# Designed miniproteins, single chains, continued (3): the designs that were tried, part 43

Each design is a single chain, and the fold is of that chain. pLDDT is the mean over its residues in the fold that is shown.

## One batch from the design tools (miniprotein)

Design m9557
Fold by ESMFold2-Fast:
Structure m9557 (fold): chain A 87 residues (1-87)
Amino acid sequence: MPKPTPEQEELAERAAELGVRAARSEDPRGIEAAFLLLAASVELLFGDLESAIESLRAAAELLEGDPELQREAEELLREVEELKRKL
């Protein structure tokens, strides 16, 4: 297995934390967003930054009803996009 960078591990942990928070939502879209955030976490650990970006973008769109979680997902998306630009 490719070894994730420390930056990828940190971003993956943040995605997983957001996923757990979204999963605790009573909104069905929150559960779908949680799945995408957890998928992004796994994708980040495997170095698949392109798939992680797509998963995070989709999760942010689903979180439109939760402005706080949406902002955090959008911030995480921006940081993953910046990491991809550096690599």
Scores: mean pLDDT 82

Design m9558
Fold by ESMFold2-Fast:
Structure m9558 (fold): chain A 91 residues (1-91)
Amino acid sequence: EEINTTVSPETAEQAYNSLPEELQNSLKDIVEAHYLEDEEKFNNALDNLKKNAKKEDVNPLFILGLTFYLQGDENIAIPIFKIALELDPSL
């Protein structure tokens, strides 16, 4: 009955901590820019995430994208999912 796709806080934390510090910082910048409604900083942070992300980062990024989606932050979730899909089209 309940959605069994809910990301636990522990799973989200492990996903975030498994990322390189550069990607962790890009995600922090994305969240901060979204909160401040700073479109320029938001797009720059997304560009940095996309440039630095590798195939091994796909699963953590997907988990974090799901976390943002479940929080109602589709504007953050959708770009992250697109980056993950570009790194691994077989998702």
Scores: mean pLDDT 78

Design m9559
Fold by ESMFold2-Fast:
Structure m9559 (fold): chain A 94 residues (1-94)
Amino acid sequence: ADAATAKDLLVAGLNQLDAGNYAAAISLFSQAIALAPNSSALPLILNNKGTALLKLGDYASAIANYKQALQLDPSNTVAKANLATAQAALANKA
C-alpha cells in the first residue's frame, strides 16, 4: 500500500515537473520520500526534486538533493551532471 502510494506520488510529481509546476512537484516528491524513505526509487525522486528546486532558483536546496542522490547511487551520471549545473548557477549569482 505505502510503496504503491509513493509510486503514485512520484508519477504525479513528474507530471507536475513536466508541466512547469515546480512547487507542486516539490510537494509531491517530498510526500513520496516521507511515505517510502527506503525506496529503491529514492535517488530518482531526490534528483527530480533537485531539478524542480533548480528551476525555482533554489540552488542550495537543489545541490543538497543532488548530493544525497549521489550518496545513495554514486553511478548516477544524471545527478552528477545536474549537481555541476547547480553549483555553476550558484557561483554565477555572486
Scores: mean pLDDT 85

Design m9560
Fold by ESMFold2-Fast:
Structure m9560 (fold): chain A 80 residues (1-80)
Amino acid sequence: LSEEEKELAKKLLEELMSMPEVKVELKGNTATVTLSGNPEAARKAKEIIEELSKIPGVKVEQVGNTYILTFEDSLEEILK
């Protein structure tokens, strides 16, 4: 990821982590996002995930209410 892409990814991940209805687990280069049953919170989280998916170095996979975001760089480097 470029420096600008890392800053954007950091901002979007921090927005997801600030949502009380969203559980975010960070491990290595993977962020696991689990959505609650609240429809408004789920919609907002999906919009943020969609923005993250537009970054070329970000892969998104969905399993039920869980989204798995895989980054080219480690989350430690992105979230500095």
Scores: mean pLDDT 79

Design m9561
Fold by ESMFold2-Fast:
Structure m9561 (fold): chain A 64 residues (1-64)
Amino acid sequence: SRKERYREMLRELGAPDEEIDTLAERLLQVEENLRKAGVPDEMIEPALRVAARHLVEKARQRAA
């Protein structure tokens, strides 16, 4: 599922285990918003990776 792919992406980026599910749900919302805005499919994955990096960085700052 897309949610599981996002969980894997977040784990690879070093997200805290306790926040992975919440951050994956956030990425699903980001994807939905991008699709509603008419962003082409080929640009969605790069944009989601940028969003994931920002979310993980914020989570790390909270956990530090």
Scores: mean pLDDT 82

Design m9562
Fold by ESMFold2-Fast:
Structure m9562 (fold): chain A 68 residues (1-68)
Amino acid sequence: HMLSDEEIEAQAHLLRAALYDVLAEKSKDPKKLYEEAIEHYRRAVELDPDNEAARQGLEEAEKKLKEL
């Protein structure tokens, strides 16, 4: 098993997005943190569209931002 450069970059974006999600849930001002999470999830989906975690994370982060 060898990850492509795109897959490695997608995983890095997914991890960054997940960290922003965790910080947003504990933040007094979560809007900017969810916006950052959404940008990283979108990049992860663009680089690896088969990554289900990235697609689900994007959908949930977008929902949470709209609920603010």
Scores: mean pLDDT 83

Design m9563
Fold by ESMFold2-Fast:
Structure m9563 (fold): chain A 84 residues (1-84)
Amino acid sequence: SDIEKFKEIVDEFIEKLKQATSREDLVKAAREFMEKMMELPDDLRDKGLNLVSEAMQLFNAGKSKDEVVEELKKRADELIEELK
């Protein structure tokens, strides 16, 4: 389903963020996430793009990777529950 694909793309993004060691890794992960979101219907795509925007804002605010990952997991779970 589109919801399962959305979850898989989000989970992959979170794993790439955990593995990131540089700003360049973060930008690459965000770019790949956005490209994959373009394959989804408009409603899921918009939700995904908002998640990546939020992640980048948290990193720019000086949040740690662990803090960003926890916030994104929470937001993704909330979105998936709304889609059920």
Scores: mean pLDDT 80

Design m9564
Fold by ESMFold2-Fast:
Structure m9564 (fold): chain A 67 residues (1-67)
Amino acid sequence: MKEEIEKEIKNLKDKYFALSRELHRLMREARERDGFQLTPEQRARVDALLKEMEEIDKKIKELESKL
């Protein structure tokens, strides 16, 4: 059981890193190309990524509490 939880946590962390990389690229490109604000479409994508990352973070904490 513990080993299964640890593996699930690792998989969730890998997903979190993938989302984080996408978020960082989006933010960097917006800053480099326009130097002002994110477009409405970019803001919606950022919000979606942040929400998904928050849910993954929540899940990791729940799983860690069960170890």
Scores: mean pLDDT 77

Design m9565
Fold by ESMFold2-Fast:
Structure m9565 (fold): chain A 98 residues (1-98)
Amino acid sequence: DIERVERALELVGRGLRAYKEKKYEEAAKLLTEALELDPGMVARRLALEKLAEAYYKLGKTEEAIEILEELLRLLKEHFGEDHPLVLETEKRLEEVKK
């Protein structure tokens, strides 16, 4: 399991770098691969957040909404409904659904 988690973290790092370089298709691919390897909770949250942003930048609005809804479910489960991260993610969902 350690090797799988390490590969997932490497893919998250590469995906974040691709996003910073505005390579949104590459970022989406790398972050999706990382999520398939089931990274730890912190890396999973970061990967979902950046994947949603990458899909939005690519005009893939439906995919961005699906990922944001998954992120919102994860945040509500871990932090509760009134947590600032939950409220921020709900606001992002409203903006993307416009």
Scores: mean pLDDT 85

Design m9566
Fold by ESMFold2-Fast:
Formats: C-alpha cells, structure tokens, sequence
Structure m9566 (fold): chain A 69 residues (1-69)
C-alpha cells in the first residue's frame, strides 16, 4: 500500500510549483489509480484538482518515480 510522506508531497509541490495540498490531492489520485490497476490520466487529475494538464502529468511522473515505477 504505497503512501507518500508529507515531505515527499512537499518536494513534489516545490518541483511543480503547486501548493502542498494540491500536490497531495493529485498524488492520492495517482496512487488510487495505481492500486486499482487503472491507467493514469493527467487530464482527469487536472480536472479534479484544478491544475494544468502539463502540471498534472509532471506530478504523476514524480509520484511514479517515488513509488519505484
């Protein structure tokens, strides 16, 4: 059950330029999809979090790197 630490969420937020709360929400969506065996869709993440698709894609990439994918 991959769970990211608050420090990891803060690092993602800092690298992508979004708030830590938004980074946590986006990371939770990525982890939810991974745990369900579903594809990661940056457009859905962007729509659900209010960030750009480009930023959502960057956050997804950071989360996947941290969980060893």
Amino acid sequence: IPELSEEQIEEIARRTGISPETARKAAEIVLERLNAGEAIDPEEIARRTGISVATASEVAGEVLELVGV
Scores: mean pLDDT 79

Design m9567
Fold by ESMFold2-Fast:
Structure m9567 (fold): chain A 80 residues (1-80)
Amino acid sequence: SRLEEELQRRRDQFLQDLRDELQQHREEQQRRLAEAERRAQARGPDPEALEQLRRQLEEERDQFLAELVARVRKWEEELE
């Protein structure tokens, strides 16, 4: 039915939006790390600052993934 096709389309769009947001987040984190490494090459190495940044990026990634999981669960509940 058209309703089933529309629900499938909405689900596909929601999943695509999540993939796009995840990809954008990954690219942004890679840019931040690359920028920090580039700055270290110009100003001299700061291994403590780089390790702190890596840890912060890992925590931000884990939080972002948890938020995506929560959004998926909410979407599934709204479809019930």
Scores: mean pLDDT 81

Design m9568
Fold by ESMFold2-Fast:
Structure m9568 (fold): chain A 58 residues (1-58)
Amino acid sequence: MTPEEVFEALLAGRVEELKAASDPEMRELLEIMELVLKENKGHPATQEAIRKAIEEYF
């Protein structure tokens, strides 16, 4: 799983597949990022922050 795949899946709302394939730590991180995106309605600044966080995790 690459940072690019994770970010694209989050934006596309296909995070459930990634959660199923991930370890518990990554699943928790994905869940938090999904909630942040929903709360901020995909604001560009929020998307950039999430993309950077995913890159830093990998």
Scores: mean pLDDT 73

Design m9569
Fold by ESMFold2-Fast:
Structure m9569 (fold): chain A 81 residues (1-81)
Amino acid sequence: AEELLAEAFAKLNEVMQREPTLDEVIEAAKAYAEALRALGVAPDEVTFGFVTPDGREYLVTLRINADGTVEVVSVEERELP
């Protein structure tokens, strides 16, 4: 169970290191949300924050549906100081 979260984190870290597109960050966040659902965590919404090596921060909010699918609710880009 924890192995699924570790794999999702490893994938996010790899995407981050490659100067990812926003779409790549969103897909990695969806995989992480799906891993949380597989562990029995069932919030209506989850928010994930990522910082890329160039100092961009992304906040992705996802909705976890009753059937276990996830959808993107919002994406916010923030500049670090």
Scores: mean pLDDT 67

Design m9570
Fold by ESMFold2-Fast:
Structure m9570 (fold): chain A 109 residues (1-109)
Amino acid sequence: DPLEELRRRLEESDLTPEQRATVEALIRLVEAGYSAEQLNEALQWGADGGDPAAATRRLGEAAGVVVRNTPAVEEEARRQTPAARKFNELEMELLSLAGRREAQKILNS
């Protein structure tokens, strides 16, 4: 299961608590059946509004997932951390996985 592999990588990663909570929220959204387009749109809301943390929190709330440790100052700092690239890689892999699952649903519809 690609999600279990991503969870394993998350456990082995030196991400901040905020980055870890964000990745866990994204994993839960993919499991809940949110599409890559929906995930990307929500993340773009944050980019356009200057607050990616707000977009991630809204997306998590929509899926019933609570992102517990995401104060705005910590979310801003995560973009400047050494872990930012690893966080972005996990995020991109989750978007890719959501896209594959969406394609499979279309084929089964």
Scores: mean pLDDT 56

Design m9571
Fold by ESMFold2-Fast:
Structure m9571 (fold): chain A 68 residues (1-68)
Amino acid sequence: ESKLKAIFEEVLGVSPVGINDNFFELGGDSITSIQIVSKARKEGLELEPRDLFEHTTIQAAVDHINSR
């Protein structure tokens, strides 16, 4: 969703971020995953750092959350 896209752009310092761009190829790591999760939870998204490692795109992460 657009909120998670904005969080990725803010935390990773990259724009534009595509919903199918790979988190690690955008410069993501363990520290940035924690920062993204913290901001996502503040916005009401039930995301964990592991979710970004297993579902490496915004689209995949959103689909995973919506399948809970």
Scores: mean pLDDT 78

Design m9572
Fold by ESMFold2-Fast:
Structure m9572 (fold): chain A 74 residues (1-74)
Amino acid sequence: IEEFEKKLKELKENAEKMSIEELKKKLDEILKEAGVPEQARESFLREFADAHENKDEERLEQVVDAIVQYVKKL
């Protein structure tokens, strides 16, 4: 879980340097490695992309926290 959280933080820190498609690809890979099912991955990718495009820092933090909590229950 700590390694997973580190990867999410690194992705967030580099988000401004990456295209939205590149961000979605990297996030999907991280979620796949954590064992997140396709339906949940699609939902998280959509919410993450939406928050990032709108520069909604608060929503982005909420999405990241939701992902971490989800993975902890797997």
Scores: mean pLDDT 77

Design m9573
Fold by ESMFold2-Fast:
Structure m9573 (fold): chain A 72 residues (1-72)
Amino acid sequence: MLSGEKIIELAARAAKEEEDPERTRRNLRSAAETALKQGMSKEKIIEMLRKALPELSPENQEVAEEIIEELE
């Protein structure tokens, strides 16, 4: 099984290529929930998502920022 950190890394990478913001929302939310269940801190998840923001489309940036806000 993948670590929570690897799950977030892969979901952030997928978000760079995903054209559908609703799919990005579902994937990032699912990845964050799984990482939290595996004991990953909210702070670490937020850090990794923020690092990915500049490489995302404007629509996916808004989605990722919404997920970050939900975690805060």
Scores: mean pLDDT 83

Design m9575
Fold by ESMFold2-Fast:
Structure m9575 (fold): chain A 57 residues (1-57)
Amino acid sequence: GAASEEVREKALEGAITLLRDGASEEVALQFILKNVPELSEEQAEEIVREALKELGL
């Protein structure tokens, strides 16, 4: 289904936290796919990319 802005923001926050704590991009992606079923795989990949940009990685 369509993800709300709130759902996307929570996924981004989770991805940032995982990546900042030393998790891989793949771990962050799998976390989103498992815990945020409202997001498509493409949306989850975009959120991981945005998290990396926020962290300067």
Scores: mean pLDDT 80

Design m9576
Fold by ESMFold2-Fast:
Structure m9576 (fold): chain A 115 residues (1-115)
Amino acid sequence: AMTPEEVAERARELGVPEIAELARKHDTVASVVGRVTADGKLEIEVFIAAKTPEEFDALGEAVGRFFQALRELLEKGIVPDELVIAATSAEQLLALTDEARRLMEEGKKKIRLVA
């Protein structure tokens, strides 16, 4: 797990300052940032900061479910150009995963869902 300060710094470097604000405010954040590279590959970075091991485990499981959903979409040929998802709880991340899936199935290429 990263510290909230490390998440905030890396989020700013990636051009997603909204994630930095969540990390500073809540001390708990799970985020997935993906962008298509010049060679057509989807490159994904994951940030998890949590106050307790139990929060970390719950967020990790929610991130795992997100990647399962993304894998299913990629197998169907559905690839986003940009993906920014951030949540401060496992429950929020699961809800944003469902919304991201819906938007990608509707043909949206840039997904930005910040809790």
Scores: mean pLDDT 81

Design m9577
Fold by ESMFold2-Fast:
Structure m9577 (fold): chain A 58 residues (1-58)
Amino acid sequence: FSPEEVAQQLEAKRAELAQKLTQQTGLPQAVAEQLLDQAIEDVRQGRGDPAKLVKYLE
């Protein structure tokens, strides 16, 4: 996976992923969106493990 491609895909699906995360965890949507925004930024900056972020897409 290229970091740019993964980040773009996560960003495009941010709202959908936030809803899924909210449904799975019970977190408020605003909190879920903040966590996703941080994860997307980490991917774009080449920080963290891309494999962990790909699990959000599963």
Scores: mean pLDDT 71

Design m9578
Fold by ESMFold2-Fast:
Structure m9578 (fold): chain A 55 residues (1-55)
Amino acid sequence: NAMEEAKQKVIRAAKAVLDGNYEEAERILQELVDAGYITPEQAEAVLASARDVAA
């Protein structure tokens, strides 16, 4: 269930990016980093990829 919760947070972060709400996406990704599910580098890569697509 912890894995399922992390998966749902990743989906929510992706939806926030699609909505242009990068602040919410960053907050959700930071929660995943703090919980140990992803690394800070992985969170930065997701945000950078989203910015590149939006450019």
Scores: mean pLDDT 75

Design m9579
Fold by ESMFold2-Fast:
Structure m9579 (fold): chain A 60 residues (1-60)
Amino acid sequence: SELEKYKKILDDKSKSVLERANAAEKIGDIYRSKGDLEKAKEYYELSKELRKLTGIRGIE
């Protein structure tokens, strides 16, 4: 499944933080499409937090 694919990317420590952030966003989109708004929000928040670590919106 696509959900399982993106969860594998998110859990893969060899992937860049940006690739993992993108995977978290895709997982959020999948849960939103299924009506699981609470899980969608959690993965969107994770994606945002990972993007902060890339310096895009991070604490300096």
Scores: mean pLDDT 79

Design m9580
Fold by ESMFold2-Fast:
Structure m9580 (fold): chain A 90 residues (1-90)
Amino acid sequence: KLDFLKKKAISILKTLLDIARREGLPEEDVQRLEELLKRFESANTKEEFKAVLDEAIAHLREIAERYELTPAQRSLLKELEVIKKEIDKY
């Protein structure tokens, strides 16, 4: 169950990163998302996974405050927030 949620979150974050590059977000924001993705892929415990997910959601919310997110980006961010709630049930 946890492994499935981790893989789903990685897939969502990869899609968000691709959209961020296409929308021309600043290099520093793109690089931070790339670093979070690498940390996500390297997370071996529930605690590590949850910590990286929290940082990813926080960073995406910061981007949303500075730039208008597309409907697709907003939908994917909501999916990450749902995954976080599901992890909290473990």
Scores: mean pLDDT 80

Design m9581
Fold by ESMFold2-Fast:
Structure m9581 (fold): chain A 80 residues (1-80)
Amino acid sequence: SEAVEKLEEAIRAAKAGKNDEAIAKLAEAVGLALAAETDPATRAEIRRLGLKAVSAIQNGDVEKAVEYLERMRELIREAA
């Protein structure tokens, strides 16, 4: 899954403190996941986790950012 690949890139960037790269890769992953997902509840959760991850990255909370990104990755893998 290209969305999962971009999320793994976002997780690596977040762990490395590359906040702008992490946000860019997360935006790509969310766009790809929403393009593939038809379930309204799953789409809403992807958007919610994406917003929380961006906020955590911007606040320097790497642990929370990684948690939200990993939860989104699991959600996308389960939906495929």
Scores: mean pLDDT 85

Design m9582
Fold by ESMFold2-Fast:
Structure m9582 (fold): chain A 64 residues (1-64)
Amino acid sequence: MELKVGDIVETLEDVEGIGRKVITLPKGTKLRVLKVLPDGTVVAQSLETGERVLLDSKYLKKVP
């Protein structure tokens, strides 16, 4: 799945994201992509809390 900066994405399952601490993101959490790293790691911002987290792109899908 090709993700770009500015995309709105949603978690496919309950996922641990890494911010200031390990954070559990429930399935269906909506995030904005801030950065995509070459290894598939995504830096994303929660639309609900504004919190920045790192997680694997395989747990994300682009919102239509």
Scores: mean pLDDT 78

Design m9583
Fold by ESMFold2-Fast:
Structure m9583 (fold): chain A 86 residues (1-86)
Amino acid sequence: DQAALLQKRIAILEKQLEQLKKEMDSLNLSEEQRSKINSLLEKAEEHIKKAKEYLQQGDLEKAQEEIEKAELYLSEAQSLLYQAKS
């Protein structure tokens, strides 16, 4: 079931988003670093929300496109966060 697979993928992205938020809160980041990472996490959250909406509408293609956009923003946020740890 393609819809069930996309639903699971969305759940994984929601967990990743929450994990990155917690990691960010645990780090002594500059205001500039925090602002940049927060912006990317907010964009990821928006695309996760759109993916859920398209999935509920049965638009699996658009749901997948929104999932891919959320993955990109989460990847960028994770990269910046891990650079800040170093």
Scores: mean pLDDT 87

Design m9584
Fold by ESMFold2-Fast:
Structure m9584 (fold): chain A 94 residues (1-94)
Amino acid sequence: VSEEELEREIALALIRMAASILVLEAKNLGVPEEEVKKLKERLEEIVREAEAALRAGEDVAAVVERANEEIKKEIEELNKKTGIKLEPIEVKVG
């Protein structure tokens, strides 16, 4: 396993973990099941796009920054819609 390949695998694992934690926290804060499902689907799409970009050889830092921005946007929209104060998780690599 190359250092670059390991860095990409770690970045993807961290993005997936952030998505999973945010879905769990939204559920724990009493967000309605339908909104939790929508959040999960949107975060899963962000993870798939990050995985595709990393596999295509895009810069890890750029992919992580884009994923962080999209996650933040989804959490801000959820907060506006539901009135909760869920903090977006920022993934940091390297």
Scores: mean pLDDT 84

Design m9586
Fold by ESMFold2-Fast:
Structure m9586 (fold): chain A 103 residues (1-103)
Amino acid sequence: SVNEALARLYTGLGNYYYKQGKYDEAIFYYEQALKYDPENGLAWLNLGKVYYEKGDYEKALEYYEKALEIMGKDNPKANENLSKVYEALGDYEKAKYYKKIAE
């Protein structure tokens, strides 16, 4: 659909700005992608990664959990990023739990 094509385009723009370290622009484009396709698990995952890089671990956690709901509880990328954010938050038991699922 046109909406799915626009979501892919905006996800690509978000990735482009993310790679440049332009995190606010990356957030804007990932949010546009989710406006056209709210079930785009990769856009949720990448939005979480941007907030992780900004040190906003609570928002990173929220968006990674949303990505996990959409992509499946066994999704390796979502579980790996959940492990990393729990480690950053000092919750080593949850970090280990999600790391095992990601393997």
Scores: mean pLDDT 90

Design m9587
Fold by ESMFold2-Fast:
Structure m9587 (fold): chain A 57 residues (1-57)
Amino acid sequence: MREELLEEAERGVRKLLEAGMSAEVARQMVIRELVAAGVERETAEEIAREALKRVLE
């Protein structure tokens, strides 16, 4: 489900930011992970953007 992917993306973003990576690097890493998991690139970009927004706001 989209919500499960979003929860994983939020966890990924949070982990990367805690490791000292920038928001842009965290977003790109999450997009790469989602695509590797079989998510279409456009959908992965949307999910990563929403996840980053939720973590930062």
Scores: mean pLDDT 81

Design m9588
Fold by ESMFold2-Fast:
Structure m9588 (fold): chain A 91 residues (1-91)
Amino acid sequence: SRQAELLRAAAEAAKTAIEMLKESIQGAVVGAEVAYYLASQSDEELAKKAREAYETLKEAVESGGSKKADALKRLQEVYEELKARYEAVEK
C-alpha cells in the first residue's frame, strides 16, 4: 500500500507538472521535482526518468522554452509509467 501510495502521489505530481507547463515552465519545474522525489522513494528506474524530465524542464527555463516540447514528452512518459506501476500494485 505504501508503494502504491507513493507511486500514485508521484503520478499526480507529474500530471500537475504537465498541466502547469501550459501556463508556466517554472511552475512545471516544482511539480516535476516533487514527482522525482516521490518516485525516488519507491522505484529507482521511474525516479531516473522523473529526474530526466525535471532536468529537461530546468534546461527549458534557462533556454527560454526551446526544450519545452522535450520536457512535455518526458513528463507524459513518466506520468503514464507511474500510473501503470501503481495500478499494477494497487490492492
Scores: mean pLDDT 81

Design m9589
Fold by ESMFold2-Fast:
Structure m9589 (fold): chain A 76 residues (1-76)
Amino acid sequence: PQARADELIAEAGRKLVEASELLKKAKTYMENGDFEKAKKYIDEANKLAREAQRLVEEAARLNGQDPSGLTAEPAV
């Protein structure tokens, strides 16, 4: 149903916003030379991006679209 697909897209959007904030923190740590903390934040952001990707793919399936070419990864 369309309503369920819309809910999944909204949830994916929230996860991408959170991932973006984590990448912003990672960038700050990289600029300060703290690569261990930067990696931790990048890893967390990548997990959120993968969750968002799955939600987008499920929403696309519910809308009758082919999800195989879709991505939900945030840019830094």
Scores: mean pLDDT 77

Design m9590
Fold by ESMFold2-Fast:
Structure m9590 (fold): chain A 76 residues (1-76)
Amino acid sequence: MLSEEEREEAYRRGREVADREIAKLAPHLTPEQVAELRRQLDRAVRAAVNGGVSPEDIERAIPTLARVLAEELLAA
């Protein structure tokens, strides 16, 4: 199991990747959709960290997850 400090570092790394992906998608979304995307990605990263997923696997998953969530928001 990860220590609290290791979980905080994993969450920080995941959030950095998520913020970069959100920045790429933000020009195509409304401010409300950007806020929802950020909320959903934050929740997903937190759940993955708490579930013991490695930081490397979290970082690899974020770009695809961000794209899928953004596509769902645009289709709604």
Scores: mean pLDDT 83

Design m9591
Fold by ESMFold2-Fast:
Structure m9591 (fold): chain A 65 residues (1-65)
Amino acid sequence: SEALVAQAERLAREALRLAEEGRVEEAKHMSDQALQYATRAGATDDPRIRALLTEAGRRLREAGG
């Protein structure tokens, strides 16, 4: 569903924003939600979603170090 892909991208973008703000637990929660929607949509390999979640994960590792 395109609607599920759009929701996954929106959540992934929010996860990145929260990670950039140092809001670690909220960013993790949004990242998990994004992955759930991407999985339901069959879009875990979507390049935009992967890029957003990869960058959010990188920021979260930096914030925890």
Scores: mean pLDDT 84

Design m9592
Fold by ESMFold2-Fast:
Structure m9592 (fold): chain A 62 residues (1-62)
Amino acid sequence: SKMEELLEIARAVGRELKAAGIVPTLDQMEEILRVRLKERGIEVSDGTLRMAAAIAQYLARQ
């Protein structure tokens, strides 16, 4: 499903940034995910994007 693909992309971005020692702001994370989702042709609502950014942000901080 699109939601499963979105969550996997968010988790992958969070893990990638954690490995690099980068913890962006939530707004910066939202922009990073916007670009990645556009490259994959995935369209989501602004609210769904914000939620995915929060998940990626949480993982990047762990």
Scores: mean pLDDT 83

